# Ledger of designs, part 73: designed miniproteins, single chains, continued (2)

Each design is a single chain, and the fold is of that chain. pLDDT is the mean over its residues in the fold that is shown.

## One batch from the design tools (miniprotein)

Design m6525
Fold by ESMFold2-Fast:
Structure m6525 (fold): chain A 64 residues (1-64)
Amino acid sequence: MEDRVRETLKKIDEEIKKAQEEVGKPLTITEAEDYLGLPYDPARDAELILASALGLKPKSLAEL
């Protein structure tokens, strides 16, 4: 389970980095998802919740 969460975070981090490169600014995960038009994925959402509980986060997230 933890490994799947890490893989999901890596994919999200890559997507955020790509969005940040195009925008030229650090983005939160929500901003990156809105910008890229990412489809709703309940498995991704569940894994993000678990990742947060485990202290795992995408490195490219902007601090709120």
Scores: mean pLDDT 58

Design m6526
Fold by ESMFold2-Fast:
Structure m6526 (fold): chain A 88 residues (1-88)
Amino acid sequence: MKEEEERKRLLEELAKKYAEIKKEAAERGLSDLEVGARIMLELMLLAGMERAEAEAIARRMLAAARAGDFATLEAIAAEAEAKIQARL
């Protein structure tokens, strides 16, 4: 089934991107919040979101997280998750 092949490729691509992000985080000393925002960016891109839109959302998440505004961070994360879900 084509859907099974697409699912397998998606999971392999996600696993590869997660490994790359974790390696970069270890090398650059990125915080857990920065790693999370980067993972969300890659998920949005993999789901077919436009790069500029995905990068804008990821930057908003990082800004809210750094400001300690967790209510805004949750709202932005929910927006990103809804956009990913709508494209899958």
Scores: mean pLDDT 74

Design m6527
Fold by ESMFold2-Fast:
Structure m6527 (fold): chain A 91 residues (1-91)
Amino acid sequence: SPADFAALSRELVITGAEATALFLRGRLMQRTAAPREEVDRVIAELERKIARMQQLLAQLQANHPGATALIQDAQREIDALRRELQALRAA
């Protein structure tokens, strides 16, 4: 339904913003030589947010396949966040 689409797209946007805040926090923590265990906790939280975005994207693709622009934008955002996650883990 339109209401279900609005709720799903809103949660995807919010989760993406939360994931972005987490990778920026992780990068700042690495720059300021924060303890490895604290950085690893932020990395784990980022991994959970990326997993949630993947679940939301799967629901969007299944229930609203006509939302092609939003689906493609969400996939690009997830791919970018995954690259940031790999960079944080490699440092």
Scores: mean pLDDT 89

Design m6528
Fold by ESMFold2-Fast:
Structure m6528 (fold): chain A 72 residues (1-72)
Amino acid sequence: MDEMQKLIDKSNEAIERGDAETGLEYAQKAVEIGGPDNPEALEALSRALSELGDLERAREVGLRAAELRGIG
């Protein structure tokens, strides 16, 4: 249950320390175990992509997460 959350936390910690590449790796792993329809994992992926400057993919993934939450 908490393995996905642990990966999200590690992604956020890596980004906070200025290591966006490591943050992306953890966020991608969170999506792998949470599945493509998990908004928490997609939000972590969107954040990591944004920190790396991939704003187009960050927006795409972020919108999918919002749709899954019923916000979009």
Scores: mean pLDDT 83

Design m6529
Fold by ESMFold2-Fast:
Structure m6529 (fold): chain A 89 residues (1-89)
Amino acid sequence: SERNAYIDELTEEAVRAVKENDTAKQKEWIETVEGLMRDYEEELKRLKEELASYKAVGAPQEQIEKMEAMPERVEGRIKRLKDTKKIGE
């Protein structure tokens, strides 16, 4: 996934900035990670609300299972971003 690749790139940049003791890059990187976390948290909220609506109207189980995979992927990205942020702290 392009989004997962970007998180991996951010993690590599974080490790490099810490290793090089580049405090300016570390601060910029933390701000970027925090921004992405907010964006993904908003996306996760919308996906959970949509999934709840589909369940409420009795959507087919196959459709529900496909919809459940989307919040799980976003939650995984948020977790990776939190782990990445800890490297810079």
Scores: mean pLDDT 79

Design m6530
Fold by ESMFold2-Fast:
Structure m6530 (fold): chain A 84 residues (1-84)
Amino acid sequence: MEEVEKAIDEVAKTLGLSDEEKEQIRELYRLYQKEGFDVAFKRAEELGEKVAIALATVLSKMGDPEAEKRLAELIRKRVEEKKK
């Protein structure tokens, strides 16, 4: 889908993803379509926090409310770690 490729490219530019990390996000999006958010996000976390944040951001841009909630939680945790 053209919209998911645009979301991946925007997130890759914002987070400084390599071509290899972009392909990981594409594979995780395919997993998301087959198995759902929880399975895809768990796999992303196993690959690293940067990949997990990237996946949550892409899915949030695609309109997934659970991905939006998870992304907000990840951002909040990082802000709390920097303030205390």
Scores: mean pLDDT 78

Design m6531
Fold by ESMFold2-Fast:
Structure m6531 (fold): chain A 83 residues (1-83)
Amino acid sequence: GPPLTEEQKKEAFLYGALKKAFENSEVSEELEEFAEELVERFKKGEISMEEVIERLAEKIPSVSKEELRKAGEEAVRKMEALA
């Protein structure tokens, strides 16, 4: 198929990072609301992807920024392999 757009790559990365974060924590309404707020701010261009990763790692002590980035990068690679 056609190559992924920049928007599709960003969406895949964000999905992978959020999935990894939720797998490494007990999912609560507070955590879901926090993640939704970060996604909304990112989509509005108010914060960068690095800020999203940093805030998620601060909220979930069991996951590192490096693990979140790797999960995001892996999601992009899997999406590209299916394109």
Scores: mean pLDDT 79

Design m6532
Fold by ESMFold2-Fast:
Structure m6532 (fold): chain A 55 residues (1-55)
Amino acid sequence: SVKAENAVNTLKGSLENGGSEEDVLKRAEESVKEGLGGGSKEERKEAIEKFKKEL
């Protein structure tokens, strides 16, 4: 979905700004909590799982 895609793009931006894999995953979880993706919890889970596969 568009919301999941936007969440993934936000997480990729966090990766590009630096940090280890673990730091990036922490930022991903924080972004989900802040509602930056704007999606449901299920859509945010999908975005994080897709992001993990790209790491």
Scores: mean pLDDT 62

Design m6533
Fold by ESMFold2-Fast:
Structure m6533 (fold): chain A 74 residues (1-74)
Amino acid sequence: PSEDEVEALVLRALAELAARLPEAEYNAVVQTVEKIWKESKSYKEFLEKVLAYLEEHYPEMTEVIAELRAAIEA
């Protein structure tokens, strides 16, 4: 995926979480995503790790999970 596509997907995921989570929990998610980015060697690895995190902790976010999975497989 392109840099713009990765940014748009992650921002959409974070926006959905911001709407549903208390501020403290949302801030913890943002910190986790930033840590994943720093530890990732590629955009694909970053998306795969974010997808795994969401599937484990927020499995109810089915639409966002499906969008991330589609981007990884493209």
Scores: mean pLDDT 81

Design m6534
Fold by ESMFold2-Fast:
Structure m6534 (fold): chain A 64 residues (1-64)
Amino acid sequence: SAAAEASAAASAALAAMSRHRDDLEKVRQYADEGVARSTPALAAWLRRQADALIAAAREERERA
């Protein structure tokens, strides 16, 4: 179902965020394109998480 597919996509995005700091920009795009149309509230939450982690990863890279 669309709901099950959206849930699976969100879970995959969250796993990517936790394991692949450098891939956070990709996760944000994934949330915007796939999850946003099926599960807007979850997509909004994922965007906030991804944005925060992207900012943190960027700052770490700029310090290195």
Scores: mean pLDDT 63

Design m6535
Fold by ESMFold2-Fast:
Structure m6535 (fold): chain A 90 residues (1-90)
Amino acid sequence: SMFEELKKKLEEATELALRALESNDEAEKRAAGLQIAELLNLVAKHLSRDTYQQISALATKMWQALQNNDLEGLRAAMEEIGALLDKAAA
């Protein structure tokens, strides 16, 4: 389903972002950022504008967390995106 695809993309983006923070490698951070952007593009195609705006704000927080090596901030933003996807699926 569409929501399974969105959740899989969130899981893939989360894994890459966590690895990028562990390595603290600029190229890996950019690769994680690209996956976050791809998730945001899928949300824009499939979900409401209101949900897109909420997830877009959280995607910005994820990118800031990556730049600042903020593991807790990254996890919090990804958990909130997951909760918004669950709510949209209901």
Scores: mean pLDDT 84

Design m6536
Fold by ESMFold2-Fast:
Structure m6536 (fold): chain A 108 residues (1-108)
Amino acid sequence: MIEVEVIEIKGETGAEHVASAVAAQEKAKEALEQGKVVGVVVAPNAVEIKIESLEVEQVDENTYRLKLVATVKSKYLGNKWIKVESVSTFDKKTKKVENDITYSWKNA
């Protein structure tokens, strides 16, 4: 059974974003040490993050792909909602996580 931890990196200011990133790195390390699969959402200048969906796919014996869709509220962009798609590839043998993150306007 796969247990997933989603780590959020956000912050209204650059300093808050850096602090969030440092805290997220520590949480990700703890989750990986517990044998969890880690997904990451990065939302600079975001005040709120809403997780819309999380899909987990086993690519091979040691590799999992997580597709996470989130909606984030950005103060910098006039409080507009932005769709964030994060694709994380996790290798349970090496405990490495690779993230590919795409930002787009929410057309709704």
Scores: mean pLDDT 70

Design m6537
Fold by ESMFold2-Fast:
Structure m6537 (fold): chain A 79 residues (1-79)
Amino acid sequence: DEKKKELEKQLLLEATLNTMTGAGHTADSIRYRRKAEELRKKGDLEGAEKYEKLAREHEELGRRYSKESLALIKQLDAL
């Protein structure tokens, strides 16, 4: 079924994009966490708090994209 093959390709592409985007947000969360630690060691508590908030926001985004990717993979496996 050609329509099934097209759907399989679309789901795989979307799952891959969600995985890559999620990984990007996870990487950003790690960078922001490191920056917050650096600022805290320097006594910049306001700067540390701002980067800790950014780290949490990006960590949450990474989780959401990972969850969407897994849902798309589950749909692909059900075909």
Scores: mean pLDDT 88

Design m6538
Fold by ESMFold2-Fast:
Structure m6538 (fold): chain A 64 residues (1-64)
Amino acid sequence: MEEELRQLVEEAVRAQLAGDIEAATRHLSRAYALSKTPEGRAVLRQLLRRVQEEAKRRAREAAE
């Protein structure tokens, strides 16, 4: 991945770990706009979906 795109993805992951889904989505959307390839955009869409699902799973695990 290009440095700028990688940084945006990393920021999105950090925001999600902090529970800030809005910030995570914003960073992923910016990364999506910078993606040159349809495959790269598809990967970013899947990553957003997985980030949302993982956040939900972690919430369930914390609640048991």
Scores: mean pLDDT 72

Design m6539
Fold by ESMFold2-Fast:
Structure m6539 (fold): chain A 79 residues (1-79)
Amino acid sequence: SLPSERERRAYFAAMLQIRLGLSSRRVAEAAGLPVSTVRRAVRELEAAGFPAAKMSDAEIARLSGVPEAEARRILARLA
């Protein structure tokens, strides 16, 4: 089945954590998610060997499937 909107946002946040070297707390706050949700997504991506550290912001947004406007809002909160 397709990921939910919340699951897509969680994977977007987790990929940003890996790429930017930020804490789960920081990206969870920016994405409007519980820290536990982001930590779970990070563990799932790391277990899968997902190459988030080598991806651009645009690639992360596209692969997670979050709307561009939401990706921009989350990135702005991390600046």
Scores: mean pLDDT 83

Design m6540
Fold by ESMFold2-Fast:
Structure m6540 (fold): chain A 100 residues (1-100)
Amino acid sequence: SKEVNREIVLLVAELTVLEMELNILKKLGELTEEKLRKLVEKVEESVERLLEILEKNPDNPLREEALETAKEVVEYFYELAKELGDEETAKRMKEMLEKL
């Protein structure tokens, strides 16, 4: 449906914006553990909502692209968390990747 497609597009856009925010904070040397955890919380919320929508709409034509974008964003956060030695965030992102 058009409504479901719009919700998927908005969630994919949100995930892309969160990755951009992470990259900007990293480039500016302003990425703190607190800021990273807040971005991770938003990634988890967006991915969980996306998975719920896709489970209810298994034949949606945006499914493959939406899952690919979610995997790329979560993987990026996972690799950065490992680089920073943030084991808690890395574990949370790894658990999210296993659901994708």
Scores: mean pLDDT 88

Design m6541
Fold by ESMFold2-Fast:
Structure m6541 (fold): chain A 93 residues (1-93)
Amino acid sequence: SEEDFLVAEAFFYGMGAAIAISDGDVERAKELLEKAYELAQKSPEAADAFRSGIGAASLFAPEELKPDLERIANAPDVDTAYKLAKELIEKVA
């Protein structure tokens, strides 16, 4: 279904954004985060997938970034997750 594709895309863009942050690729992190955020706003399932994708990436992130990525993954809503992710991108730039 279109919803299944939306959820998968939100997950992989969220995970990709977190991986780009871990690599210090600020431009790629911003690009993937904006796409993930757009998708995450379309359904609660996509919002959950976005956060879960970031959480999945946190398992393999550098130790210094794990707390920030876990905080994003556990954010109470998508807008808070997006704000925290933008703050982390600025911190690693």
Scores: mean pLDDT 88

Design m6542
Fold by ESMFold2-Fast:
Parts: C-alpha cells; sequence; structure tokens
Structure m6542 (fold): chain A 65 residues (1-65)
C-alpha cells in the first residue's frame, strides 16, 4: 500500500526542492531504494536502477507492495 511511505517521501522531496537543493535528490533516491527494498522484500540491488528517478522507483514499489 505504501500510503505512509509515499507521504513521508513526498514531504522529504518537496523540502529538498523548496530549498533549491536539487543535488539532495540523490540522497532521496538512496532513501527510496532502501524503503522500496523493505516494502518489496527484495535486496536494494534488485531495486536500484540508475535509469529511474526517485519518484519512479517509489511509485513502482508502491504498486508492487
Amino acid sequence: MGVKVTGEMMRYMADAVDQGKAADINEVKELVVRTASELLGLPEEAIYDPTKTAVEILDEAEKLA
């Protein structure tokens, strides 16, 4: 379901963007991969995709969870 995870991640991403720190999106992506790993029960390596954005990884994990 990922309702709480989605809300918290959206808040974190919004804060990073609002502060004009686009570079911090990479830190958000690492957190998203770890969260998706927990949700799907898969290793982080299976979820980590350098071609996907943090939002795309989170959305995919929420759909599969």
Scores: mean pLDDT 62

Design m6543
Fold by ESMFold2-Fast:
Structure m6543 (fold): chain A 58 residues (1-58)
Amino acid sequence: SDFDRMSQIINDHARRGSDEMRRRTEEADRRGDGDKTRRDGLDQLRKDVSDLSNKLHS
């Protein structure tokens, strides 16, 4: 179904975004800027998931 396909796309996007955020946070932690990078990464991930969800309803 379209729902199953869309759910898979959202899950894949969230997983990839989470992995990327983790890598960026690890780099920022080495620089001593992890907290800001962690917060910014979470905000971006939330926006990306929301935008993807909105596109699926278009």
Scores: mean pLDDT 75

Design m6544
Fold by ESMFold2-Fast:
Structure m6544 (fold): chain A 80 residues (1-80)
Amino acid sequence: SNARKEYLEKVKEEAIKEAESLTDEQMAELSGATRFRHLLTPEQLRADYAAKLVFDKLKEEGLVEEGAKLSNEVIREITR
């Protein structure tokens, strides 16, 4: 269980760093692709992107259910 927690923290840290490193141009592209983009702050867009990166990685590793969806709770947990 400790190894899994350490792996999850590493994946979270890497995803957050990637999201924080997005340029204004990349943020504009992300905003254009995001539903209700006009209601989201740049911070919310980065948080959503980081959560997506973590979720995609966990899904590829088989650590989440096939067809599972990101929830606001999962996004908060990942971006915390």
Scores: mean pLDDT 66

Design m6545
Fold by ESMFold2-Fast:
Structure m6545 (fold): chain A 68 residues (1-68)
Amino acid sequence: SEEEKKIEETAKEAKEEIKKNSENREVQQKMVQRVAETAGIEAPPVLPDTAEEAIRTIDAIRRLALAR
């Protein structure tokens, strides 16, 4: 439950940073990598190019991690 909270909080923070930096691909990719690392999942081989894709990827990582 502590690990689940950490993953959810990290995903929430990452999505907020992406929204603040919606035009910054580097920030979007770093946020996706941060969430994947926190969840103990390998970052996807193809990183997102848009804020919308980055947010969807973070949500996918969160769902995958919490479904264990």
Scores: mean pLDDT 78

Design m6546
Fold by ESMFold2-Fast:
Structure m6546 (fold): chain A 65 residues (1-65)
Amino acid sequence: MEEEKRRELLEKAQKEFDEILNKYKSTDPEEQRKVLDEAYDKMIEIVKDDPEAQKLLEERRKAAE
């Protein structure tokens, strides 16, 4: 995969992630955890065409916990 395409996919995934988090401004910690998990799942799905991008997002998710 080209570096430029990978960057574009990661940016698109990040936008979706940020939008999901901003959408759910709940004070419930359990709800926030579910939203985070869903956001990461969406990001990984967006970058399915790029295995390297998937690895990066999976590592980011692990770091964020």
Scores: mean pLDDT 73

Design m6547
Fold by ESMFold2-Fast:
Structure m6547 (fold): chain A 90 residues (1-90)
Amino acid sequence: MEVIEEKIAEFQELVAQGASPAAIMEKIRELVETLKKLNASPEMIQRAAQALSQARNAASPENHAAMTEGLLEVVRLAEERGVKQIVLAA
């Protein structure tokens, strides 16, 4: 639980600082790998998807593509875990 919120906070901070798309994607990969290692519940995956969706709204145009790719990675993980639906924050 705490580890996922920490990873979400780290990537939200990078988005707020105007970090490069590469740096944002690296943090998103760390978040996805953490979800996999923890055998994350559907609720944890949903939380990550909402956080990514919210941060995308605050991101620069250059980072929208990276954020979209990250969100798709979380959606793929949800499908692997049998999650039928993900609700996004937008």
Scores: mean pLDDT 75

Design m6548
Fold by ESMFold2-Fast:
Structure m6548 (fold): chain A 75 residues (1-75)
Amino acid sequence: SMRDEAIERIEKILLRYSFTAPHEEIQELGKLAREFISVASTEEIEELARKLEEAPSVEEAIRIVREMLERAKKK
């Protein structure tokens, strides 16, 4: 499904960061991404996957997920 494909794209990005980013930042990014996936629509998960693919750093990836998670929680 489109949802499963978007989740797989996010998981591949997290795996890539796990080889280069500090462990603390990877744990935070993974936690935020999982929380977001649990509350977000398929369309929102697809948007996150696209934005994370464009993110130049793990710091920016964390910022993006936090922003999107806060918006999803306000619904």
Scores: mean pLDDT 85

Design m6549
Fold by ESMFold2-Fast:
Structure m6549 (fold): chain A 80 residues (1-80)
Amino acid sequence: LSQQGQQQHQLGLQFQRQGDLDRAIQHFTLAAQNFTQSQDYVSASISWGNLSRVFLQQGDVQSSIDASGLGIEQLDLSRQ
């Protein structure tokens, strides 16, 4: 489970470096979902944080705020 999340996260980073922000969003979203399903909430939070940054780079401020909020929620779950 976490291994699939890690693979999606690495693909997200690769596409972000290439400037393919749409594909970076897709892969970071899949990473966050996989990490949440495996209860790896810290890694899920990191993936949502990366999504927030990519949305901000695209000028999508609302999606950036929403992704940041989801990341904080996952981080809170990791402490329980």
Scores: mean pLDDT 84

Design m6550
Fold by ESMFold2-Fast:
Structure m6550 (fold): chain A 63 residues (1-63)
Amino acid sequence: MSEEEAVEALRELLLAGYSGAQAAARVVTEKGASGEAAQAAMDRLRADPEGAAVLEAGERAGG
């Protein structure tokens, strides 16, 4: 799975109501992303203002 595919998968899972931790775990386990690709995708979401807001909201809500 590419970094771009991981970013899109994370964004979709966060919008579906999964926490950041749950979304990252699902991208690794169900989509076959490496931990490195998942971390890079998380960093890209944090760099994007809208992505950072969604990720932070998910982390606060889900723990």
Scores: mean pLDDT 73

Design m6551
Fold by ESMFold2-Fast:
Parts: structure tokens; sequence; C-alpha cells
Structure m6551 (fold): chain A 68 residues (1-68)
């Protein structure tokens, strides 16, 4: 399979944020938890450069979850 580029990861993150904004706070927490777990799974097989990008996104999502 083609490896996701950092640009594709950022595009997917923006789509996720758009979807998230339409949900209740409780649903947002559940979707954030699922997305964080998915990103962690992607990190296990990702190129080292992508692991850094994924870590930054995970950290950002954790901060968003703390705001809810």
Amino acid sequence: MPTLSSDEIHAEHERFKERLSTLSPEEQKRELDRYIEWLREQKKTADPSLQWVLDRIIESLRRERERL
C-alpha cells in the first residue's frame, strides 16, 4: 500500500476536525479516543519521519480532549 505522506495525514486530520465539530462533547471524546488509538497503530508501521508527525498530531488531539 502507498505510505501516507505528512500532507495526507494533515488533510485527514482537518477532515476529522470538521466531522468532530458536528458532534456532542461526549461523542467528541469517543471519536478522539478512537482516532488517537488508530494513529498509535499507524505509528507502529510508519517511517521514522512520519512517527514524529504522528506523535505531534496525537499530542494535539490529547490537548483537545482535555479541553472537553
Scores: mean pLDDT 75

Design m6552
Fold by ESMFold2-Fast:
Structure m6552 (fold): chain A 103 residues (1-103)
Amino acid sequence: TATSPVKRAELPPGRGTIGLTIDVPTSGKPVTVTVEIRALEGRVHAKATVGGSGASAEADIRPGETATLTLTADVPKGAYVSVRVEVLADEPAIVEVQATVSE
């Protein structure tokens, strides 16, 4: 199991993207990616996608709430897993994102 650093983003109204890279050897077997998205301020709609796969999940998150998104992804053999989190906010928002990978 490998976990990314927590990434904090301050977002204006509209669409933002947060990228996470988790340094973990992949064997070409499916991985489980758990993405935690915490809305510190503002209401957001968030979509997490695992790089190199079609796996995605999304949630609406209210201020002070945390969404936990669990994805099973087919990732090629390599040295890392990438996660893209797209955030849509109608008002200024502050979010924290962290991802954990297990195989």
Scores: mean pLDDT 84

Design m6553
Fold by ESMFold2-Fast:
Structure m6553 (fold): chain A 93 residues (1-93)
Amino acid sequence: GEHLKKALESVRKAILYYSKGDDEKARKEIEKAAKYLGIEPPPADESLIDAIERLLEKIREKAKDPKLRFEAEVLEAFVAMIRTIDKKIEEKK
């Protein structure tokens, strides 16, 4: 249970750094989350937002605590909103 909480905390930090445009710090937090989950770090060619989404899905699948599962679902919804905003910005270029 504790490793999943730390993984979720690292994903929250990754989302924050991604939102600020600090891709290097976001990637380091993604790597920390992967270590807490006992999985390999995402490949360098995977987008940060795809890596974040995949890590959240893994946390939700492994979480037995309803509160932790709910927090992961809230962050998944937030990531979906970021994807929608990014797509609209790209379409206006």
Scores: mean pLDDT 82

Design m6554
Fold by ESMFold2-Fast:
Structure m6554 (fold): chain A 68 residues (1-68)
Amino acid sequence: SMREELARKGAEALDLIEKDGEKGAKKLIEVGREAMKAFPQFTTLSSAGAFVIQLAHEYREEEAQKAA
């Protein structure tokens, strides 16, 4: 689903921030813009970005639980 795709891309962007803050931040902004297009209720990049970060953390936690 689009939600799962955004969650994975968001997690990738967060991982990239740890290695290259500038490049990771740009990637997170791109994913936020994709979220605004997919979910029109997010009318600002800030609200879309917060949603993507939430999805990324949920995705990372689910993957960690599967590995346990």
Scores: mean pLDDT 82

Design m6555
Fold by ESMFold2-Fast:
Parts: C-alpha cells; sequence; structure tokens
Structure m6555 (fold): chain A 69 residues (1-69)
C-alpha cells in the first residue's frame, strides 16, 4: 500500500541520517519533510489522512533516533 511504502521510505531516511552521523534535529526533520514531499509528488492520489499519519510516525521515529544520540 502507499502508506506502507511511505513508512519504508521514512525508515530508509532515518537509516541514512544515522549512517551520516547527523545530530541536528532541525536537519533531521527537514530531511523527513523532503522525503514525505517526494513521496506525495509520486503518489498525488494518496489520502491526506494517510500522509498525516505517516508524517506523525516519521516524526516520532526521527525524535527517537535523535534521543538515542
Amino acid sequence: SPRAEALARVDATVAALRAAGETDLSVMLARLQATLAEFRAAHPDMPDADLRAVAAEGARRVLAEHEAL
């Protein structure tokens, strides 16, 4: 599903941030936003509610990654 694909893309972004050693929360959140914007552009028919749910989960994962530093 598009929602599952979006979550997989979020996980890949978090893994890339970890591999890059990024510690700036604002940069991490900007990368998450860019990933979600790219996904929305590729899936313009995706419901806004699903994208918001993925964005909330993505923010939670980024915050957890930042807290683990």
Scores: mean pLDDT 84

Design m6556
Fold by ESMFold2-Fast:
Structure m6556 (fold): chain A 67 residues (1-67)
Amino acid sequence: SMMEELEKLVEEAKELLDKAEKSDDPRAPLTELGRFLRALPSEEEREYVINNLPEKYRGLARMLVGP
């Protein structure tokens, strides 16, 4: 279902954030997160994913999508 697919996208974004937090160099996983979010087919799907990330990461995620 759409909801299950969106939940999977949220999980993938969270894994990239966790990878960045644990990395000595967060550039690669943050670049992957930015590409991942920009590759989502709609703004509505992007907003859903970002709004379901932990609150502390939502600002970072929006910056990664672009100005």
Scores: mean pLDDT 82

Design m6557
Fold by ESMFold2-Fast:
Structure m6557 (fold): chain A 86 residues (1-86)
Amino acid sequence: SLVERILALIREIVELRGEDGERVLAEARAALAEALAAGLSDAELELGIAQLEAELWYEKNKDKLSDEEIRALLAERAAELAARLA
């Protein structure tokens, strides 16, 4: 499901950052359940997944790339997201 994909991405990001994964994941689960109960759409869930995938990519690559390379790749990702929302 889209929810499980979001939670899996959050887990990977938190593990890479060395944060308290259990607390962050519990808070994310609660927030997602509340948002879904409030009528969060599949399109909003897919946007969230795309944003988390970009964050995960950044965490995996931030020490390997220059600031200029990161900026260029983030700009490309923003353009892809804008095109998908149009």
Scores: mean pLDDT 76

Design m6558
Fold by ESMFold2-Fast:
Structure m6558 (fold): chain A 74 residues (1-74)
Amino acid sequence: DEEIKKLEELGKEAQERGEAALKESIEKAREIFREFAEKVKDEGTKQSILAAGERGAKKAEEERERRRREEELA
């Protein structure tokens, strides 16, 4: 679904911005996934969107931790 692909790209963009903007963007992305799921009537798609949102948030948090470690090693 094109909507899900757009949300995944938004997550990647948020990751590239900066730490303060990244943190805010992760929270906004979670809210967008939740609101999108609320509008979907198909149960399977709804669950898929919620799962994708959680995976995206987890990956973004892991990337933030990776950047923190790189900063410590620099």
Scores: mean pLDDT 68

Design m6559
Fold by ESMFold2-Fast:
Structure m6559 (fold): chain A 60 residues (1-60)
Amino acid sequence: GTKRWEDLSDEQRLQLVEASRAALEDLLADPNFPKTPASLQAAADAFARLDAEEAELAAR
């Protein structure tokens, strides 16, 4: 079944963070993605959240 974030192991959380970062980078690299101030700010906020999650997982 689908696991909730809270049910994921630290390894699975790190893999999800890495996959989410790659997906955001791919999205921003897509020339069809609208690079508006709002979408760029949302991407920056998403990267900041991923950086915070990686920092918490740095004890691996």
Scores: mean pLDDT 74

Design m6560
Fold by ESMFold2-Fast:
Structure m6560 (fold): chain A 81 residues (1-81)
Amino acid sequence: SFVDSVRAALELARSLSPAGQLTMLGTVVHETEVAYREGLISPEEAKEILEEVIAEARERLPDDPRAQQLVARAEALKAEI
């Protein structure tokens, strides 16, 4: 499923460099937005994924301004859903 693929990607991200982690988290946000707008996942599933991305970015990349910007984007998307 899409949700299972996202969870696998988030687990893999933890083994990557900071730049790799940021890229993977950004990809997950983008793919979640696309999947939600195409009706492939529910609003509840989309919000859960976005909350996991926000938590991972804050935990793993607390000092990266790009990660802070990604968190802001994910929060804005979550509010729109």
Scores: mean pLDDT 87

